# Designed miniproteins, single chains, continued (3), part 67

Each design is a single chain, and the fold is of that chain. pLDDT is the mean over its residues in the fold that is shown.

## One batch from the design tools (miniprotein)

Design m10457
Fold by ESMFold2-Fast:
Structure m10457 (fold): chain A 82 residues (1-82)
Amino acid sequence: SLEEILKKIADLRGLSEEQRKQFEENYKKLLPKYEADLAEIESRLKAFEEQHKDDPEAVKRARLEFDIERALLAMKLAIESL
């Protein structure tokens, strides 16, 4: 999960107990915005898929582009939580 990935990042960075608590607090504070931004991405993908039902190749390319956008959003959450 995303939470498990973020925990592994904290472990790899060798965060102290105090730094881990701050990381967790930052993560929880940023999580609602992340969830809202993720929902917007999912909504845009769904709209694209509905508009391009007769073009499976366009949908396939769009899914890859949205996968990249989701990955960038997750990395932003991780960086801003540190």
Scores: mean pLDDT 82

Design m10458
Fold by ESMFold2-Fast:
Structure m10458 (fold): chain A 68 residues (1-68)
Amino acid sequence: SEYKEKLLELAKTLNPEAQAAVEEFLEGIEKKDEEAMEKAVAKLLASLTDSELTEKIAELMTLLVKSS
């Protein structure tokens, strides 16, 4: 999925905590584990300080869930 690749690319420009959270979110999608996905989203949002970047990531995550 293009959204998955874009999300991983953006995560590489973030801190290690955000990168790990993105990977946990993607694992949650593969396993269809809603609790894991919610925990990963919370961890990701807590690791970000840029509101514009946070909105872009949230949008990509929403699109990825809808496309799955």
Scores: mean pLDDT 77

Design m10459
Fold by ESMFold2-Fast:
Structure m10459 (fold): chain A 81 residues (1-81)
Amino acid sequence: DPLAEARAALDAAEATIDELVEKINKGQITKSEAASLLTAAYVQLIAARWLAQGDPELQARVDELEKRIKEAGKLADEKFA
């Protein structure tokens, strides 16, 4: 079920971004680890975008997650500048 796989990928990517933001806020992550988590979330986003083609609700979640990943990347850039 591609829509079930898309939901799982979105849930995993959201959890990864939540972990990244929490660890940055607590000072418990390196620049390299932050880059790895951002990459993992982005890979999951790409998979979810493909799997959720034709589903407007899941595509809206993909668009919102892409915005969250971009914002988390900016936060990481600011903390490790």
Scores: mean pLDDT 86

Design m10460
Fold by ESMFold2-Fast:
Structure m10460 (fold): chain A 62 residues (1-62)
Amino acid sequence: KELIEEVAELLSKVADITVEDIEEQVKKAKEKGVSDEQIEEMLRLLREGIEEALAREEAARA
């Protein structure tokens, strides 16, 4: 839950994506048989990737 909010907040800075959009994708993944643990790992990796992309963007502005 908290992880979904963090990911959505980061994505909203780089794209017009909402918490609801992330929740919809999570539901679709669960319907396809992806486990809660796998979804959480995917969200963690996505969060890290976005944070790294934002850090590079900030460095480019300096």
Scores: mean pLDDT 73

Design m10461
Fold by ESMFold2-Fast:
Structure m10461 (fold): chain A 74 residues (1-74)
Amino acid sequence: MEELRRRMEETLARDIALIDAAPLSPEEKARGKALLRRLAAALLEGALSGDEAAYRAAMEALRAEAEALAAALE
């Protein structure tokens, strides 16, 4: 389990660095990073609990937030 958490933290750190390097506003970067952190947390909780329904619900909520962010960027 620690190895899974470590790999998720490493992947999250890399993705956050990519967002920080992108030519986006500070607010857009903050929203993108928040979405990534919530996605990572949902994936880790799903792996720990084994609750597929809870994982699916979390992913649907994150999808809705990602769609809202994409709409705001238009």
Scores: mean pLDDT 71

Design m10462
Fold by ESMFold2-Fast:
Structure m10462 (fold): chain A 59 residues (1-59)
Amino acid sequence: SQKKAEGILEGARLALETGSVAIAGSALKEGQELLDKGEKHPLIYEGIELAKEALRRYR
């Protein structure tokens, strides 16, 4: 679970660093799916917010 949460945050950071809308969309989707399954790790929320910021900035 923690490794999955860290993966979402890492993906969101990569999207923000590279300006990749595709990576940002993937991180947002995967993070939301983890929340829908009942995973409530703080890093998932942080990753989702960073992915949304990347989408706002580069869309």
Scores: mean pLDDT 82

Design m10463
Fold by ESMFold2-Fast:
Structure m10463 (fold): chain A 55 residues (1-55)
Amino acid sequence: LRLPTKEERLEGLKKKVRKLLNIDEDLSKEEVIKLLRERLDDPAFAGLLAELERL
């Protein structure tokens, strides 16, 4: 397989966020960013936010 696409990387980040927050609903990139900003006290969420914003 070739390098992951931007969409594949975004989907992977969304899955990680959904799992950490125990969310079953579909989330847009903007919704995920909003949720991560609310939880910046956790370094895991801060890292995911930085990755997501760069996509």
Scores: mean pLDDT 74

Design m10464
Fold by ESMFold2-Fast:
Structure m10464 (fold): chain A 61 residues (1-61)
Amino acid sequence: MTPQQFADSLEEGLAKWKEAGVLTEEEEKLIQQAIEAARQGKMEEAQKLLGQALELLNEKM
């Protein structure tokens, strides 16, 4: 997967999660930071940030 494809997938996911109202401000910020990191080609940082956001989401469920 290219960094651009990863970022595009996260933007779609973010839009759907925002529509569902399931994201906190902190989770939204982490996902937005992951998208930005991926667009800059920083895939390791992007994956780490996404992992942190998903951990927070899973803890709330």
Scores: mean pLDDT 78

Design m10465
Fold by ESMFold2-Fast:
Structure m10465 (fold): chain A 58 residues (1-58)
Amino acid sequence: SMTLTAEEMAGLMKYLRETNPEEWLKEVRPDLTMEDWLKLIEENKEKVKKAAEEAEKE
């Protein structure tokens, strides 16, 4: 799977809160299914955690 950047993940979390996640996926990454997206999150959980910690530090 393709890796996600910390910035992309932070933007995604905000977007998901404001819109329907399925619609967001079809618009931004139509080549990915919800299952593929969940796998990407799992593979990049360390980057997601790091991004959250960096945001909290500031």
Scores: mean pLDDT 63

Design m10466
Fold by ESMFold2-Fast:
Structure m10466 (fold): chain A 80 residues (1-80)
Amino acid sequence: SMERIEELEEEVRRLIEEARRLAEQLDEETKKEVLEEIETAEKQVEEARTLPDEERLFQLQLVLASLTGQILVMKRKIEK
């Protein structure tokens, strides 16, 4: 549904904000890599808006999973 798509986009937006905040605590080289991955995620969200609702929902779920994994990796690196 459109409502679920909006919920996922809001979740993705929140994760991007968290990822950007965590990236500030990383070394310069790793930070650059993370920022590039965030830019890719933002582009994927935008491109998904051109897709039918079912395909858009699927793409947003993939972006959400990717960002969640990336945040976990960043937290691990910051703790070391």
Scores: mean pLDDT 85

Design m10467
Fold by ESMFold2-Fast:
Structure m10467 (fold): chain A 61 residues (1-61)
Amino acid sequence: SDEELERLGEKYGLSVEQVRSAITLIKEMGEEVAIQYLVKDMGLSREEAEELVRELVELLK
């Protein structure tokens, strides 16, 4: 749901579109590529990126 993605975005300082981009990367290229996107392009720490990716993977189950 968009509301869940908005809440995650607010927690990490990301737009819902940026969170959706991370989800697409997880699905198509894997978790490590999504982490690199969040760190390099979105400015998250490695720890924050790993936490967000973990939460997103749980939502996709």
Scores: mean pLDDT 85

Design m10468
Fold by ESMFold2-Fast:
Structure m10468 (fold): chain A 58 residues (1-58)
Amino acid sequence: SMLEDEITRLLSSDKLEDKEKAAYLLHQLGASNGLIGDVLGISKEEAARLVRKAKKRL
C-alpha cells in the first residue's frame, strides 16, 4: 500500500534523525503538532519544526 511504502522509505532514510522520522510518521498518520509533541515529550513548536525539516529533506 502507499502508506506502507511511505513508512518503509521514511525508516530507511539516512537523511533524517530518528526524532524527525518519528514526528513525520505521526504527522502522516494524521496527528496534530500538539499530539506529536505530547507523544515525543517535546513542545508543539518543536514538533512543527521537526515535521517541516523532514518534509524539506525527503
Scores: mean pLDDT 78

Design m10469
Fold by ESMFold2-Fast:
Structure m10469 (fold): chain A 56 residues (1-56)
Amino acid sequence: SDELLRRISELDKEIDRLNREYAEAVRAGDRARAEELEERLFQKVDELGRLVTQLK
């Protein structure tokens, strides 16, 4: 399904962006920002896992 693959691709890009922001927050010592980004990353990774299982 092209739609499912597109959603997975978009989610991968969002996760990559969040990972970069998280690394920056950690390097800056911004603990509050890092915790917010970590929680958002967890949610997006869980969503990705659910979408990937639909490919099989």
Scores: mean pLDDT 85

Design m10470
Fold by ESMFold2-Fast:
Structure m10470 (fold): chain A 73 residues (1-73)
Amino acid sequence: AAAARVAEGAALREEAARLRASADAARANAANMAALDPSAQEAVDRAEALAARLEARGAELAARGEALLAEAA
């Protein structure tokens, strides 16, 4: 049981890291759009909103992964 919780916790942390990377990419894209096209504010806002959602989901998965690892300890 402990080994299974460690594996699941590690997998959730890896997924959280991928979501964080996607959020960072969305924020970088928003910054590039803002720099290249001052009229793209609506698209910039959508990209920032996507980044916030990905970051929130990543934080949720990281917390769940940490809880599973704590249970295995």
Scores: mean pLDDT 84

Design m10471
Fold by ESMFold2-Fast:
Structure m10471 (fold): chain A 62 residues (1-62)
Amino acid sequence: EKALEYVREALRAEQAGDYERAITLFEKALKEAKKSNDPALVKTAQTAIEELRRRLEEARAA
């Protein structure tokens, strides 16, 4: 459940355009998902981190 709370906070940060905060929160969600051995949530968090890092790099390059 802690992993899901981090995911919800990360989604709010992403909606606010705070990609750095969203990445940090998804990293925390990933850590908790690994502890609970939840492969679906691990994949979701990893995918979100990769996507947000790409968006952050694009925003910084613009």
Scores: mean pLDDT 82

Design m10472
Fold by ESMFold2-Fast:
Structure m10472 (fold): chain A 73 residues (1-73)
Amino acid sequence: IEELLKRLEELTRKAIELAKKKNDMEAALEAEVILGLALIAVGVGKVTGDEEFAREKLEEYLKRIEELVKELE
């Protein structure tokens, strides 16, 4: 989970920088929303002990941020 979250944070920073270069503020906001949802999923996993739920959600959000980066490149 920590490794997935770290990768997601790194890709989110990349997406935001690319979006700023393109003056695409909507894409920058989308990246921030994806990160926020990921942090909520991690929090839910910690409170409930459902690490599998957190991992599945992080993998889902990681795919979304990867697609966003691909669109911005």
Scores: mean pLDDT 80

Design m10473
Fold by ESMFold2-Fast:
Structure m10473 (fold): chain A 77 residues (1-77)
Amino acid sequence: SKREKARELLEELERLKEEIKEAIKNNDWERVNELLRQMDKLAIQLARLAQETKDEETWKKLQEIVAEVQELMKKAV
């Protein structure tokens, strides 16, 4: 249940990352901002779950997704 929720949140975050990447390619910065807000919300939920379950692997995967998105944003500007 908590592990299933964490997996669902990770899958959703990966999807949002790909959508952000596509929105950047299309110069759709309004869409990028909307997707970033959605990602922040889900990232907070996943971080909380990872801390509650002491799931180091989930925490590391979350950090990697966030770092990848930050790098995408840095290269786009």
Scores: mean pLDDT 85

Design m10474
Fold by ESMFold2-Fast:
Structure m10474 (fold): chain A 64 residues (1-64)
Amino acid sequence: MSAQEALEKGKKALDEGNLEEAVRYFIEALKLDPSNQEAIDLLREVTAPLPPEETARLALKAAS
């Protein structure tokens, strides 16, 4: 997977409301290209309003 592909998958997950999956793909994009400003900006935007841990708690409760 290229950094560009990871970034696109992250955006798709965001559009679907899957914040945890989006964060995971943005981190993967940064591992592949640490200087990818778009991935940095998207990760910051996603985590600023809703921390990943809050999304994880909601998903866990829904699965129960």
Scores: mean pLDDT 72

Design m10475
Fold by ESMFold2-Fast:
Structure m10475 (fold): chain A 70 residues (1-70)
Amino acid sequence: HMEEKAAEAYKRLVEAGVPALDAAWAVGRVIQDPTEETIDEIAKEIEEKYGPEVASKAREVLTDLAEALK
């Protein structure tokens, strides 16, 4: 189930406009530390690189992933 949630989050991030490597990195970071602080940091990085719309979608995906890990 965890592997399915990680794969789903990765797919959603790529579809939202996050390149594959950055999407995989973001998913891995949330799995290691599923906190709002980590999600905020990742979302800031994505916003700087890809803009606020992509960052907003990424935040939603990563928040869903973090909740699934609880």
Scores: mean pLDDT 84

Design m10476
Fold by ESMFold2-Fast:
Structure m10476 (fold): chain A 87 residues (1-87)
Amino acid sequence: GVDEAKQLIVKGMKAYQDGDYEKAAEYFEKAAELGRDESPQLTAVALTYLGIVYAKQGDYEKAKEAFEEALKLDPNNEIARANLEKL
């Protein structure tokens, strides 16, 4: 549910801060899956963070896809737009 997706986003952010990009990606992927049916905005947030993780790993194509999907779900997501523009 939405609350579980929010908790996974928090865990993903912690993993990212710890430099564990594989764990961060896993948490954000699970958050996006759980948010998919309940909140397009929450799914967009999870996909935005997932894109940031992919870019940090050097996976620019995956990062671009994640930011584009986030913007498809939430066109007003300024973080996704800014990150996509600097790729």
Scores: mean pLDDT 87

Design m10477
Fold by ESMFold2-Fast:
Structure m10477 (fold): chain A 56 residues (1-56)
Amino acid sequence: IEEALEALRRALAAGDAVAVAEAYRRLQQSIKDAGLSEEERAAVEAEVEALLAEAA
């Protein structure tokens, strides 16, 4: 999860649409594979929203 979030941050900062798409797909798969609690899922969703808001 943390590595996928870091990859998404870097891709957004670089303005690389392909890297952003790849990082986002990896993040979604990591969430599914990790079996996160509802609290952990909410925290990851909040982080993604914050990153996307910064990029907008």
Scores: mean pLDDT 74

Design m10478
Fold by ESMFold2-Fast:
Structure m10478 (fold): chain A 60 residues (1-60)
Amino acid sequence: MDPAVLEAEVEASMYEMAGAVAKKQGDKELAAEYYAKAAEAAASIPEEKAIAEEKLKEAK
């Protein structure tokens, strides 16, 4: 597998996790920012990008 794809997946997962934590803390603005960064990191991985974008929509 391409190491760059794995790196992007890890980055997207870390941002998604940070967004979920922010959402639980009630900080919807910060959660949206992290989910947006997760979507950007996952841009080359369609499945991860779709998940991050869905979470971003849910946060707002």
Scores: mean pLDDT 72

Design m10479
Fold by ESMFold2-Fast:
Structure m10479 (fold): chain A 58 residues (1-58)
Amino acid sequence: DLKEELKRLQDIIKNSDKDVQLQAKVKLGNIQEALDEMKKQGKSQKEIDKFLEKVKKL
């Protein structure tokens, strides 16, 4: 229904903004805070590790 579709779109927007914030936290050395935030988003440990490696190498 329309409400479910709207919620999914809002979640996508929030996740995009959060990814930028998480990249900034990793680059500034606030790695533990970034890890905690990614776990709250439901990301697996494998996805978290991959994200950290990607951000540090960039």
Scores: mean pLDDT 70

Design m10480
Fold by ESMFold2-Fast:
Structure m10480 (fold): chain A 72 residues (1-72)
Amino acid sequence: SPLEEAREVIRELREEAKKSKDVKKATLLLLHVIAMESELWLYERTQTPAMEEDLRNTIRAGRELLAEVKKE
């Protein structure tokens, strides 16, 4: 479900941010976590197709960011 996918990506982004010694990188990861948590909060309360699409878009962006971090 998009809820479980969002929670998994948020968890992995938080773990990567905690491991980072680069303040700019950690900040970028945490900003994306805030964005994902906001979209998740909106989707859980509204459950509209538009909010689901926004959540799915933020999950995709989060997975792309994780893939880039893992290449370093």
Scores: mean pLDDT 84

Design m10481
Fold by ESMFold2-Fast:
Structure m10481 (fold): chain A 59 residues (1-59)
Amino acid sequence: MLPTEEEVRAAVEAAWRLADAYEARGDTQKSRDIYNKAAELAEKAGHTELAEEARKRAQ
């Protein structure tokens, strides 16, 4: 089933919150991996602007 734009955005934002939690606990590598996975998800779903936002966060 193809996810809706709202579903993709919600999943990406949930991933960002998880990544922020890992960063807060000092797990920077896990945090970066999650940000990169969120960018990949948005890109594969065709939401290029959301993917760009996620890539900027993964820096």
Scores: mean pLDDT 77

Design m10482
Fold by ESMFold2-Fast:
Structure m10482 (fold): chain A 71 residues (1-71)
Amino acid sequence: MEAAVQEIAIAVARVLIDKGDYEGASELLERIADRTTDPAVREQLRKAAEAAKSGNKEEALKYMDEAVRLL
């Protein structure tokens, strides 16, 4: 997956979190992580998915921002 496509998908996950769809955001972040070849980016995306699944918006956004920083 190209960096631009990953960035767009992460932006969609942010919109889902803002709408309160933490389950949808978590599922999307896990799918992005599975298609990510960079292990550092993948780790941040998985941590973001776990935070989203737990309803922790602050932690989820923090890990999503770290993933984008590494792209």
Scores: mean pLDDT 82

Design m10483
Fold by ESMFold2-Fast:
Structure m10483 (fold): chain A 55 residues (1-55)
Amino acid sequence: MEELVEKLKELAEKALKEGRNDIAATYYQSAATLARLAGNDELAEEFKKKAEEVK
């Protein structure tokens, strides 16, 4: 879980640097879902906000 969330965060940040905001939002949303499944609601909420901010 942890490793997968970190991977998705890196992919989202790379997409943002490339100007692919729609793709970045998708990766942040996936990271939020995995963080919530892992019981980390705070991290999940943070990723959800980032996904909405980049749209």
Scores: mean pLDDT 80

Design m10484
Fold by ESMFold2-Fast:
Structure m10484 (fold): chain A 71 residues (1-71)
Amino acid sequence: STTTVEVKIPEGASKEEKAKLIKDALLKNSKLSEDEAERIANYLAEKAEDGDVVVITFDENGLPVSVEIKK
C-alpha cells in the first residue's frame, strides 16, 4: 500500500522553516536517512511558495514515488 502526506506551507515561512516542515514529514513517513531527507527538503523548500501544499506519496518500502506542489 502507499501513504500520501500533505505539508501545508504557512504564510510568511522562511526557507529554513519550509525545509524543516518538509524534512520532518519525510523522516516521519519514509525510510530515508537524515541526510537524504534534508537534501530533498531543501530542494522542495526552494520550489514551494507560501500557501502551497507539498503532496508526497510513499511506496510500501517508505520511498517517495511522487511529489506534487499544489498552488
Scores: mean pLDDT 82

Design m10485
Fold by ESMFold2-Fast:
Structure m10485 (fold): chain A 77 residues (1-77)
Amino acid sequence: MTEEERERLKKLFDEVKKWIEEQLKAGKSYQEIADELLRKARESKDPLERLVYETAAAFVLMQEAIDKIIKEREEKK
């Protein structure tokens, strides 16, 4: 990667993290957040942006799975 690409990748990753936190604070589900991230990845022609969005979406879906397991154990009915 060029230095410019590396800086852009880091900036995008930080921006996506903040955006995810804002969406969660706004009451959006992990599934809604992941769907939006995957949509952004699909519409992006920049390989670095696509990589960041796809990685973030996978992470969000993993968090959803963890939260669902915790909730199911908490319900335990």
Scores: mean pLDDT 77

Design m10486
Fold by ESMFold2-Fast:
Structure m10486 (fold): chain A 86 residues (1-86)
Amino acid sequence: MTLDETIEEAKKTIESYKDKVPEEQFKEAVELGKEAGASPDGKKSIELYEKAVKILKEAGLSSEEASIVTGAARAIGRAEAYKLAL
């Protein structure tokens, strides 16, 4: 699977949940998830991921839904970081 295919599939996943929570909290959590994926520091990556999940859960998503959205955002951040390194 190409990096572009990974990004597009992850974007579709995120888009499917955007209307379930307030836009500002959703955008903040997605940005934190992307930063977690792009971070070369494992500790910082985990802290950013946990913050994103917490924001989405407080915004009304289930633990499972919050993990799906945050995981998709992390995948985008990781793929974009690889594209920039090339």
Scores: mean pLDDT 83

Design m10487
Fold by ESMFold2-Fast:
Structure m10487 (fold): chain A 55 residues (1-55)
Amino acid sequence: MLSDEEVELLAEQIVLAEHMGYLKVAETLRERMEKSEKAEEGLKIYEELKEQLAK
Protein backbone atom coordinates (compact mmCIF):
# COMPACT_ATOMS: atom_id res chain seq x y z
CA MET A 1 0.00 0.00 0.00
CA LEU A 2 1.57 3.22 -1.19
CA SER A 3 0.31 6.78 -0.82
CA ASP A 4 0.67 9.22 -3.72
CA GLU A 5 3.68 10.78 -1.98
CA GLU A 6 5.28 7.37 -1.43
CA VAL A 7 4.79 6.52 -5.13
CA GLU A 8 6.53 9.74 -6.16
CA LEU A 9 9.43 9.08 -3.78
CA LEU A 10 9.69 5.48 -4.96
CA ALA A 11 9.88 6.62 -8.60
CA GLU A 12 12.65 9.08 -7.69
CA GLN A 13 14.57 6.38 -5.82
CA ILE A 14 14.35 4.00 -8.79
CA VAL A 15 15.64 6.65 -11.21
CA LEU A 16 18.50 7.65 -8.89
CA ALA A 17 19.49 4.04 -8.21
CA GLU A 18 19.60 3.26 -11.94
CA HIS A 19 21.58 6.44 -12.66
CA MET A 20 24.12 5.58 -9.95
CA GLY A 21 24.44 1.97 -11.14
CA TYR A 22 22.67 0.32 -8.19
CA LEU A 23 20.75 -1.97 -10.54
CA LYS A 24 19.73 -4.57 -7.92
CA VAL A 25 18.32 -1.84 -5.68
CA ALA A 26 16.46 -0.33 -8.63
CA GLU A 27 14.96 -3.73 -9.56
CA THR A 28 13.73 -4.29 -5.99
CA LEU A 29 12.12 -0.84 -5.85
CA ARG A 30 10.56 -1.27 -9.30
CA GLU A 31 9.02 -4.62 -8.25
CA ARG A 32 7.53 -2.93 -5.19
CA MET A 33 5.98 -0.21 -7.35
CA GLU A 34 4.63 -2.75 -9.88
CA LYS A 35 2.82 -4.60 -7.03
CA SER A 36 0.94 -1.45 -5.97
CA GLU A 37 -2.38 -0.13 -7.29
CA LYS A 38 -0.44 3.04 -8.17
CA ALA A 39 1.99 1.21 -10.49
CA GLU A 40 0.72 2.97 -13.64
CA GLU A 41 0.97 6.43 -12.02
CA GLY A 42 4.40 5.63 -10.59
CA LEU A 43 5.72 4.44 -13.95
CA LYS A 44 4.66 7.74 -15.55
CA ILE A 45 6.53 9.69 -12.87
CA TYR A 46 9.53 7.36 -13.29
CA GLU A 47 9.64 7.95 -17.06
CA GLU A 48 9.38 11.74 -16.63
CA LEU A 49 12.15 11.84 -14.01
CA LYS A 50 14.37 9.52 -16.06
CA GLU A 51 13.98 11.82 -19.08
CA GLN A 52 14.78 14.92 -16.99
CA LEU A 53 17.86 13.26 -15.43
CA ALA A 54 19.16 12.30 -18.91
CA LYS A 55 19.20 16.01 -19.85
Scores: mean pLDDT 78

Design m10488
Fold by ESMFold2-Fast:
Formats: structure tokens, sequence, C-alpha cells
Structure m10488 (fold): chain A 60 residues (1-60)
């Protein structure tokens, strides 16, 4: 579950980065996807870790 969420967020961020998104836009996208995952019932701690790891991978 955590791995799938991290991969989903990472893929979305990588696509946005290839399309020319700024670091701030990538952060906003990660926050939006994290909110969506929490609405789907994923625990906040799991979502926070997945989003942070995906952002770290994309930003360097």
Amino acid sequence: MEEELRERILRALEEAKRAGASDDELKRTAVRLAKEAMEEGVPEEVVGQAAAEALREVLG
C-alpha cells in the first residue's frame, strides 16, 4: 500500500517535472495527491511519508 502510493505520487511528479513544472508546483501536486489519498482512507502518517519520499526523489 505505501509502496504503491509512493510510486503513484512519484510518477505524477515526474510527469509534471518533464512538462516543465516548478519545484513549488511539484510540492502543490504532492499535497493535492496526499489529500486525495487521505480522503480514500489511507492513514495520515503513511500518506505523509509516501509524499515526502516521492518529493525527495523528484527534487533530488
Scores: mean pLDDT 81

Design m10489
Fold by ESMFold2-Fast:
Structure m10489 (fold): chain A 90 residues (1-90)
Amino acid sequence: SLEERRRLLAERLRELAERAAASNRLDEETRRRLAELAREAAEAAERGDLERAAELARRAAEEARAAGDEELAAAFERAAEELRALAAEE
Protein backbone atom coordinates (compact mmCIF):
# COMPACT_ATOMS: atom_id res chain seq x y z
CA SER A 1 0.00 0.00 0.00
CA LEU A 2 1.05 3.63 -0.44
CA GLU A 3 0.79 4.22 3.33
CA GLU A 4 3.07 1.24 4.06
CA ARG A 5 5.62 2.42 1.46
CA ARG A 6 5.52 5.97 2.94
CA ARG A 7 6.13 4.54 6.43
CA LEU A 8 9.09 2.47 5.22
CA LEU A 9 10.61 5.47 3.38
CA ALA A 10 10.18 7.68 6.47
CA GLU A 11 11.93 4.99 8.56
CA ARG A 12 14.74 4.78 5.99
CA LEU A 13 15.16 8.58 6.09
CA ARG A 14 15.46 8.44 9.90
CA GLU A 15 18.10 5.70 9.48
CA LEU A 16 19.95 8.00 7.03
CA ALA A 17 19.84 10.77 9.67
CA GLU A 18 21.60 8.38 12.09
CA ARG A 19 24.14 7.41 9.41
CA ALA A 20 24.89 11.10 8.73
CA ALA A 21 25.30 11.82 12.46
CA ALA A 22 27.71 8.86 12.80
CA SER A 23 29.75 9.55 9.64
CA ASN A 24 33.53 9.69 10.17
CA ARG A 25 33.93 11.21 6.66
CA LEU A 26 32.01 14.41 7.50
CA ASP A 27 32.83 17.35 9.75
CA GLU A 28 30.54 18.03 12.74
CA GLU A 29 28.66 20.91 11.07
CA THR A 30 27.91 18.87 7.93
CA ARG A 31 26.80 15.86 10.02
CA ARG A 32 24.34 18.11 11.88
CA ARG A 33 22.96 19.67 8.67
CA LEU A 34 22.52 16.31 6.92
CA ALA A 35 20.87 14.73 9.97
CA GLU A 36 18.50 17.72 10.17
CA LEU A 37 17.61 17.50 6.45
CA ALA A 38 16.98 13.76 6.76
CA ARG A 39 14.74 14.20 9.83
CA GLU A 40 12.76 16.97 8.08
CA ALA A 41 12.39 14.71 5.02
CA ALA A 42 11.12 11.86 7.24
CA GLU A 43 8.58 14.19 8.89
CA ALA A 44 7.39 15.44 5.47
CA ALA A 45 6.99 11.83 4.27
CA GLU A 46 5.02 10.96 7.43
CA ARG A 47 2.66 13.89 6.68
CA GLY A 48 2.23 12.65 3.07
CA ASP A 49 4.19 15.59 1.61
CA LEU A 50 6.22 13.36 -0.70
CA GLU A 51 7.35 16.19 -3.01
CA ARG A 52 8.82 18.10 -0.04
CA ALA A 53 10.39 14.91 1.34
CA ALA A 54 12.01 14.21 -2.06
CA GLU A 55 13.37 17.78 -2.31
CA LEU A 56 14.89 17.60 1.19
CA ALA A 57 16.44 14.18 0.44
CA ARG A 58 17.86 15.53 -2.85
CA ARG A 59 19.41 18.51 -0.99
CA ALA A 60 20.92 16.10 1.54
CA ALA A 61 22.40 14.05 -1.33
CA GLU A 62 23.97 17.19 -2.85
CA GLU A 63 25.44 18.25 0.52
CA ALA A 64 26.81 14.74 1.21
CA ARG A 65 28.42 14.60 -2.26
CA ALA A 66 29.97 18.06 -1.84
CA ALA A 67 31.37 16.91 1.52
CA GLY A 68 32.88 13.74 -0.02
CA ASP A 69 30.59 11.01 1.33
CA GLU A 70 29.55 9.40 -1.97
CA GLU A 71 27.87 6.37 -0.32
CA LEU A 72 25.65 8.54 1.86
CA ALA A 73 24.92 10.79 -1.15
CA ALA A 74 23.83 7.76 -3.20
CA ALA A 75 21.57 6.56 -0.36
CA PHE A 76 19.83 9.97 -0.12
CA GLU A 77 19.51 10.11 -3.94
CA ARG A 78 17.83 6.67 -4.01
CA ALA A 79 15.41 7.78 -1.27
CA ALA A 80 14.58 10.97 -3.22
CA GLU A 81 13.85 8.96 -6.41
CA GLU A 82 11.56 6.54 -4.53
CA LEU A 83 9.72 9.45 -2.90
CA ARG A 84 9.15 11.06 -6.34
CA ALA A 85 7.88 7.74 -7.70
CA LEU A 86 5.40 7.47 -4.80
CA ALA A 87 4.27 11.09 -5.31
CA ALA A 88 3.46 10.21 -8.95
CA GLU A 89 1.21 7.32 -7.80
CA GLU A 90 -0.80 9.54 -5.38
Scores: mean pLDDT 87

Design m10490
Fold by ESMFold2-Fast:
Structure m10490 (fold): chain A 60 residues (1-60)
Amino acid sequence: MVAELIEKLREAGASEREIAAYIMTKVYGLSYEEAAENLKISVGTVKKRVKKAEEKLKEY
């Protein structure tokens, strides 16, 4: 479930901002552009947050 994935990401050391970007893009299937509009940040910032969440999850 999404809640279990969010908990795992938190345990892996992901910030709330990294978790939000990861869930929007990887779970809900939003593009980086759509996630950037929803979060009111740049596309590059979304990509950076997603990458950090993925790296932390992979190391966990």
Scores: mean pLDDT 82

Design m10491
Fold by ESMFold2-Fast:
Structure m10491 (fold): chain A 76 residues (1-76)
Amino acid sequence: SMELEELKKQAEDLIDQFFDLKKNDKSATAKIQQLDQQMSGKLHQMIALDGEEGRKKAAELMKKLKEKIEEIKKEE
């Protein structure tokens, strides 16, 4: 659905912002935590909106998140 795709895009944007801060300003702990909470909220909204398809798309976003975390770990 268009709503599910919109939520996915919003979650992707939040993930990108989270990693921009993690990479460029690790001292912005409060903002990083806020983005993490907002991201988790979007993933839960996707699952609530369409259980099977929402879980599938949320899993894709979690995979993207894991890949970005591994990139940061390699740079440290």
Scores: mean pLDDT 78

Design m10492
Fold by ESMFold2-Fast:
Structure m10492 (fold): chain A 88 residues (1-88)
Amino acid sequence: DEEKVAEFKKMLDDYMEKMDQTLEELKNSSIEEVMQKLQQLVDEMRQDVQAFLAKASPEVQKKMEEIYKEKMRELYEKLGKFYEEKLS
C-alpha cells in the first residue's frame, strides 16, 4: 500500500524535523540534556512506528522497517556530527 508507506515516511520526516529543532535549541546545553530530550523523541517515534506496523500487511511492514532503518542511520550520522562539533 503506497499511501500507507507515504504516511509512514511523513511521520518519520516530522520526527526528524523535531530532532533538528531540538539540536538547534540545545546547541549550548549539556550533552546529557541533549541526549535526554532526543531519547524522548526516539521513544515517541518508536511507539508511532509500532502503531503503523500493527495496522500493516507483512509486505508493507517489511517496507516500513527498511525505511525506518535508513532514517535511524541518517539520525545517528547527524548526531555523531553534532557531538563531534560540540566536543571540539
Scores: mean pLDDT 82

Design m10493
Fold by ESMFold2-Fast:
Structure m10493 (fold): chain A 101 residues (1-101)
Amino acid sequence: SKALEIIERLKEELLKLIDASNLDEETKKKLREALEEYTEKMKKAVENDSVVGVVDIKREFIEFVKENSDEDLYEKISKLIDEATREIMRLMAERIIERLK
């Protein structure tokens, strides 16, 4: 699935940002664990065509990043998630439209 490929690419990009950050190792570990949970939840939401799930999972992860990172990392992660979520939602909408034809 193209949407699942976007989620995997997003995960790789976010891991690189976390690893390159000036945060301590304990905080980086928490962010990596939260990212794994985010990725698994997002895959399930996409597979179930759950638009509400995608929105809620995104919000939960962004709030976690805001509370557990610095402003620079938060801004970079938020931008990448916003871009990826927009594309995922576009693909989900196209799938729904194709089923109606």
Scores: mean pLDDT 88

Design m10494
Fold by ESMFold2-Fast:
Structure m10494 (fold): chain A 63 residues (1-63)
Amino acid sequence: MVGDVVRATQPIPRTGPEDLALRPGDLVVVLEEVDEERWLVRSLKTGEEGIVPKSYLEVVGRE
């Protein structure tokens, strides 16, 4: 959900210019639900924004 802090559970490679690469344990905040499978997120580590598959993420908190 928008505003959730979520953690990557698996390595996520960057496959396109709008995608964000994540390593297991990386924390991001959900900015938008782009579709049923993909979220726009912001990395808490780097501040970079990008699109990631939501199936590789777990909710750990809220902003």
Scores: mean pLDDT 77

Design m10495
Fold by ESMFold2-Fast:
Structure m10495 (fold): chain A 80 residues (1-80)
Amino acid sequence: MEKILEEAKRLMEEGRRAFAAGDLATARAHYLRALGLLSEAGLDESELFAEGLEALGEVYAAQGDDARAAGLRARAAALR
């Protein structure tokens, strides 16, 4: 459990750095991997999963996929 959480947090941090640098493809890849690890661990209702959905939504919005971004934001809000 703890090892998966640490890896997911690391991936989200790397995704945030990539997003800040304008590397949207790398940011998306890191966030998707983090969400995948959390889902596999049964943590898809966790606060960290909600943060990952919001972060991925920002990436899709930046790429022009407003519909997917809105869907991800709605899912994150539903977890809170």
Scores: mean pLDDT 83

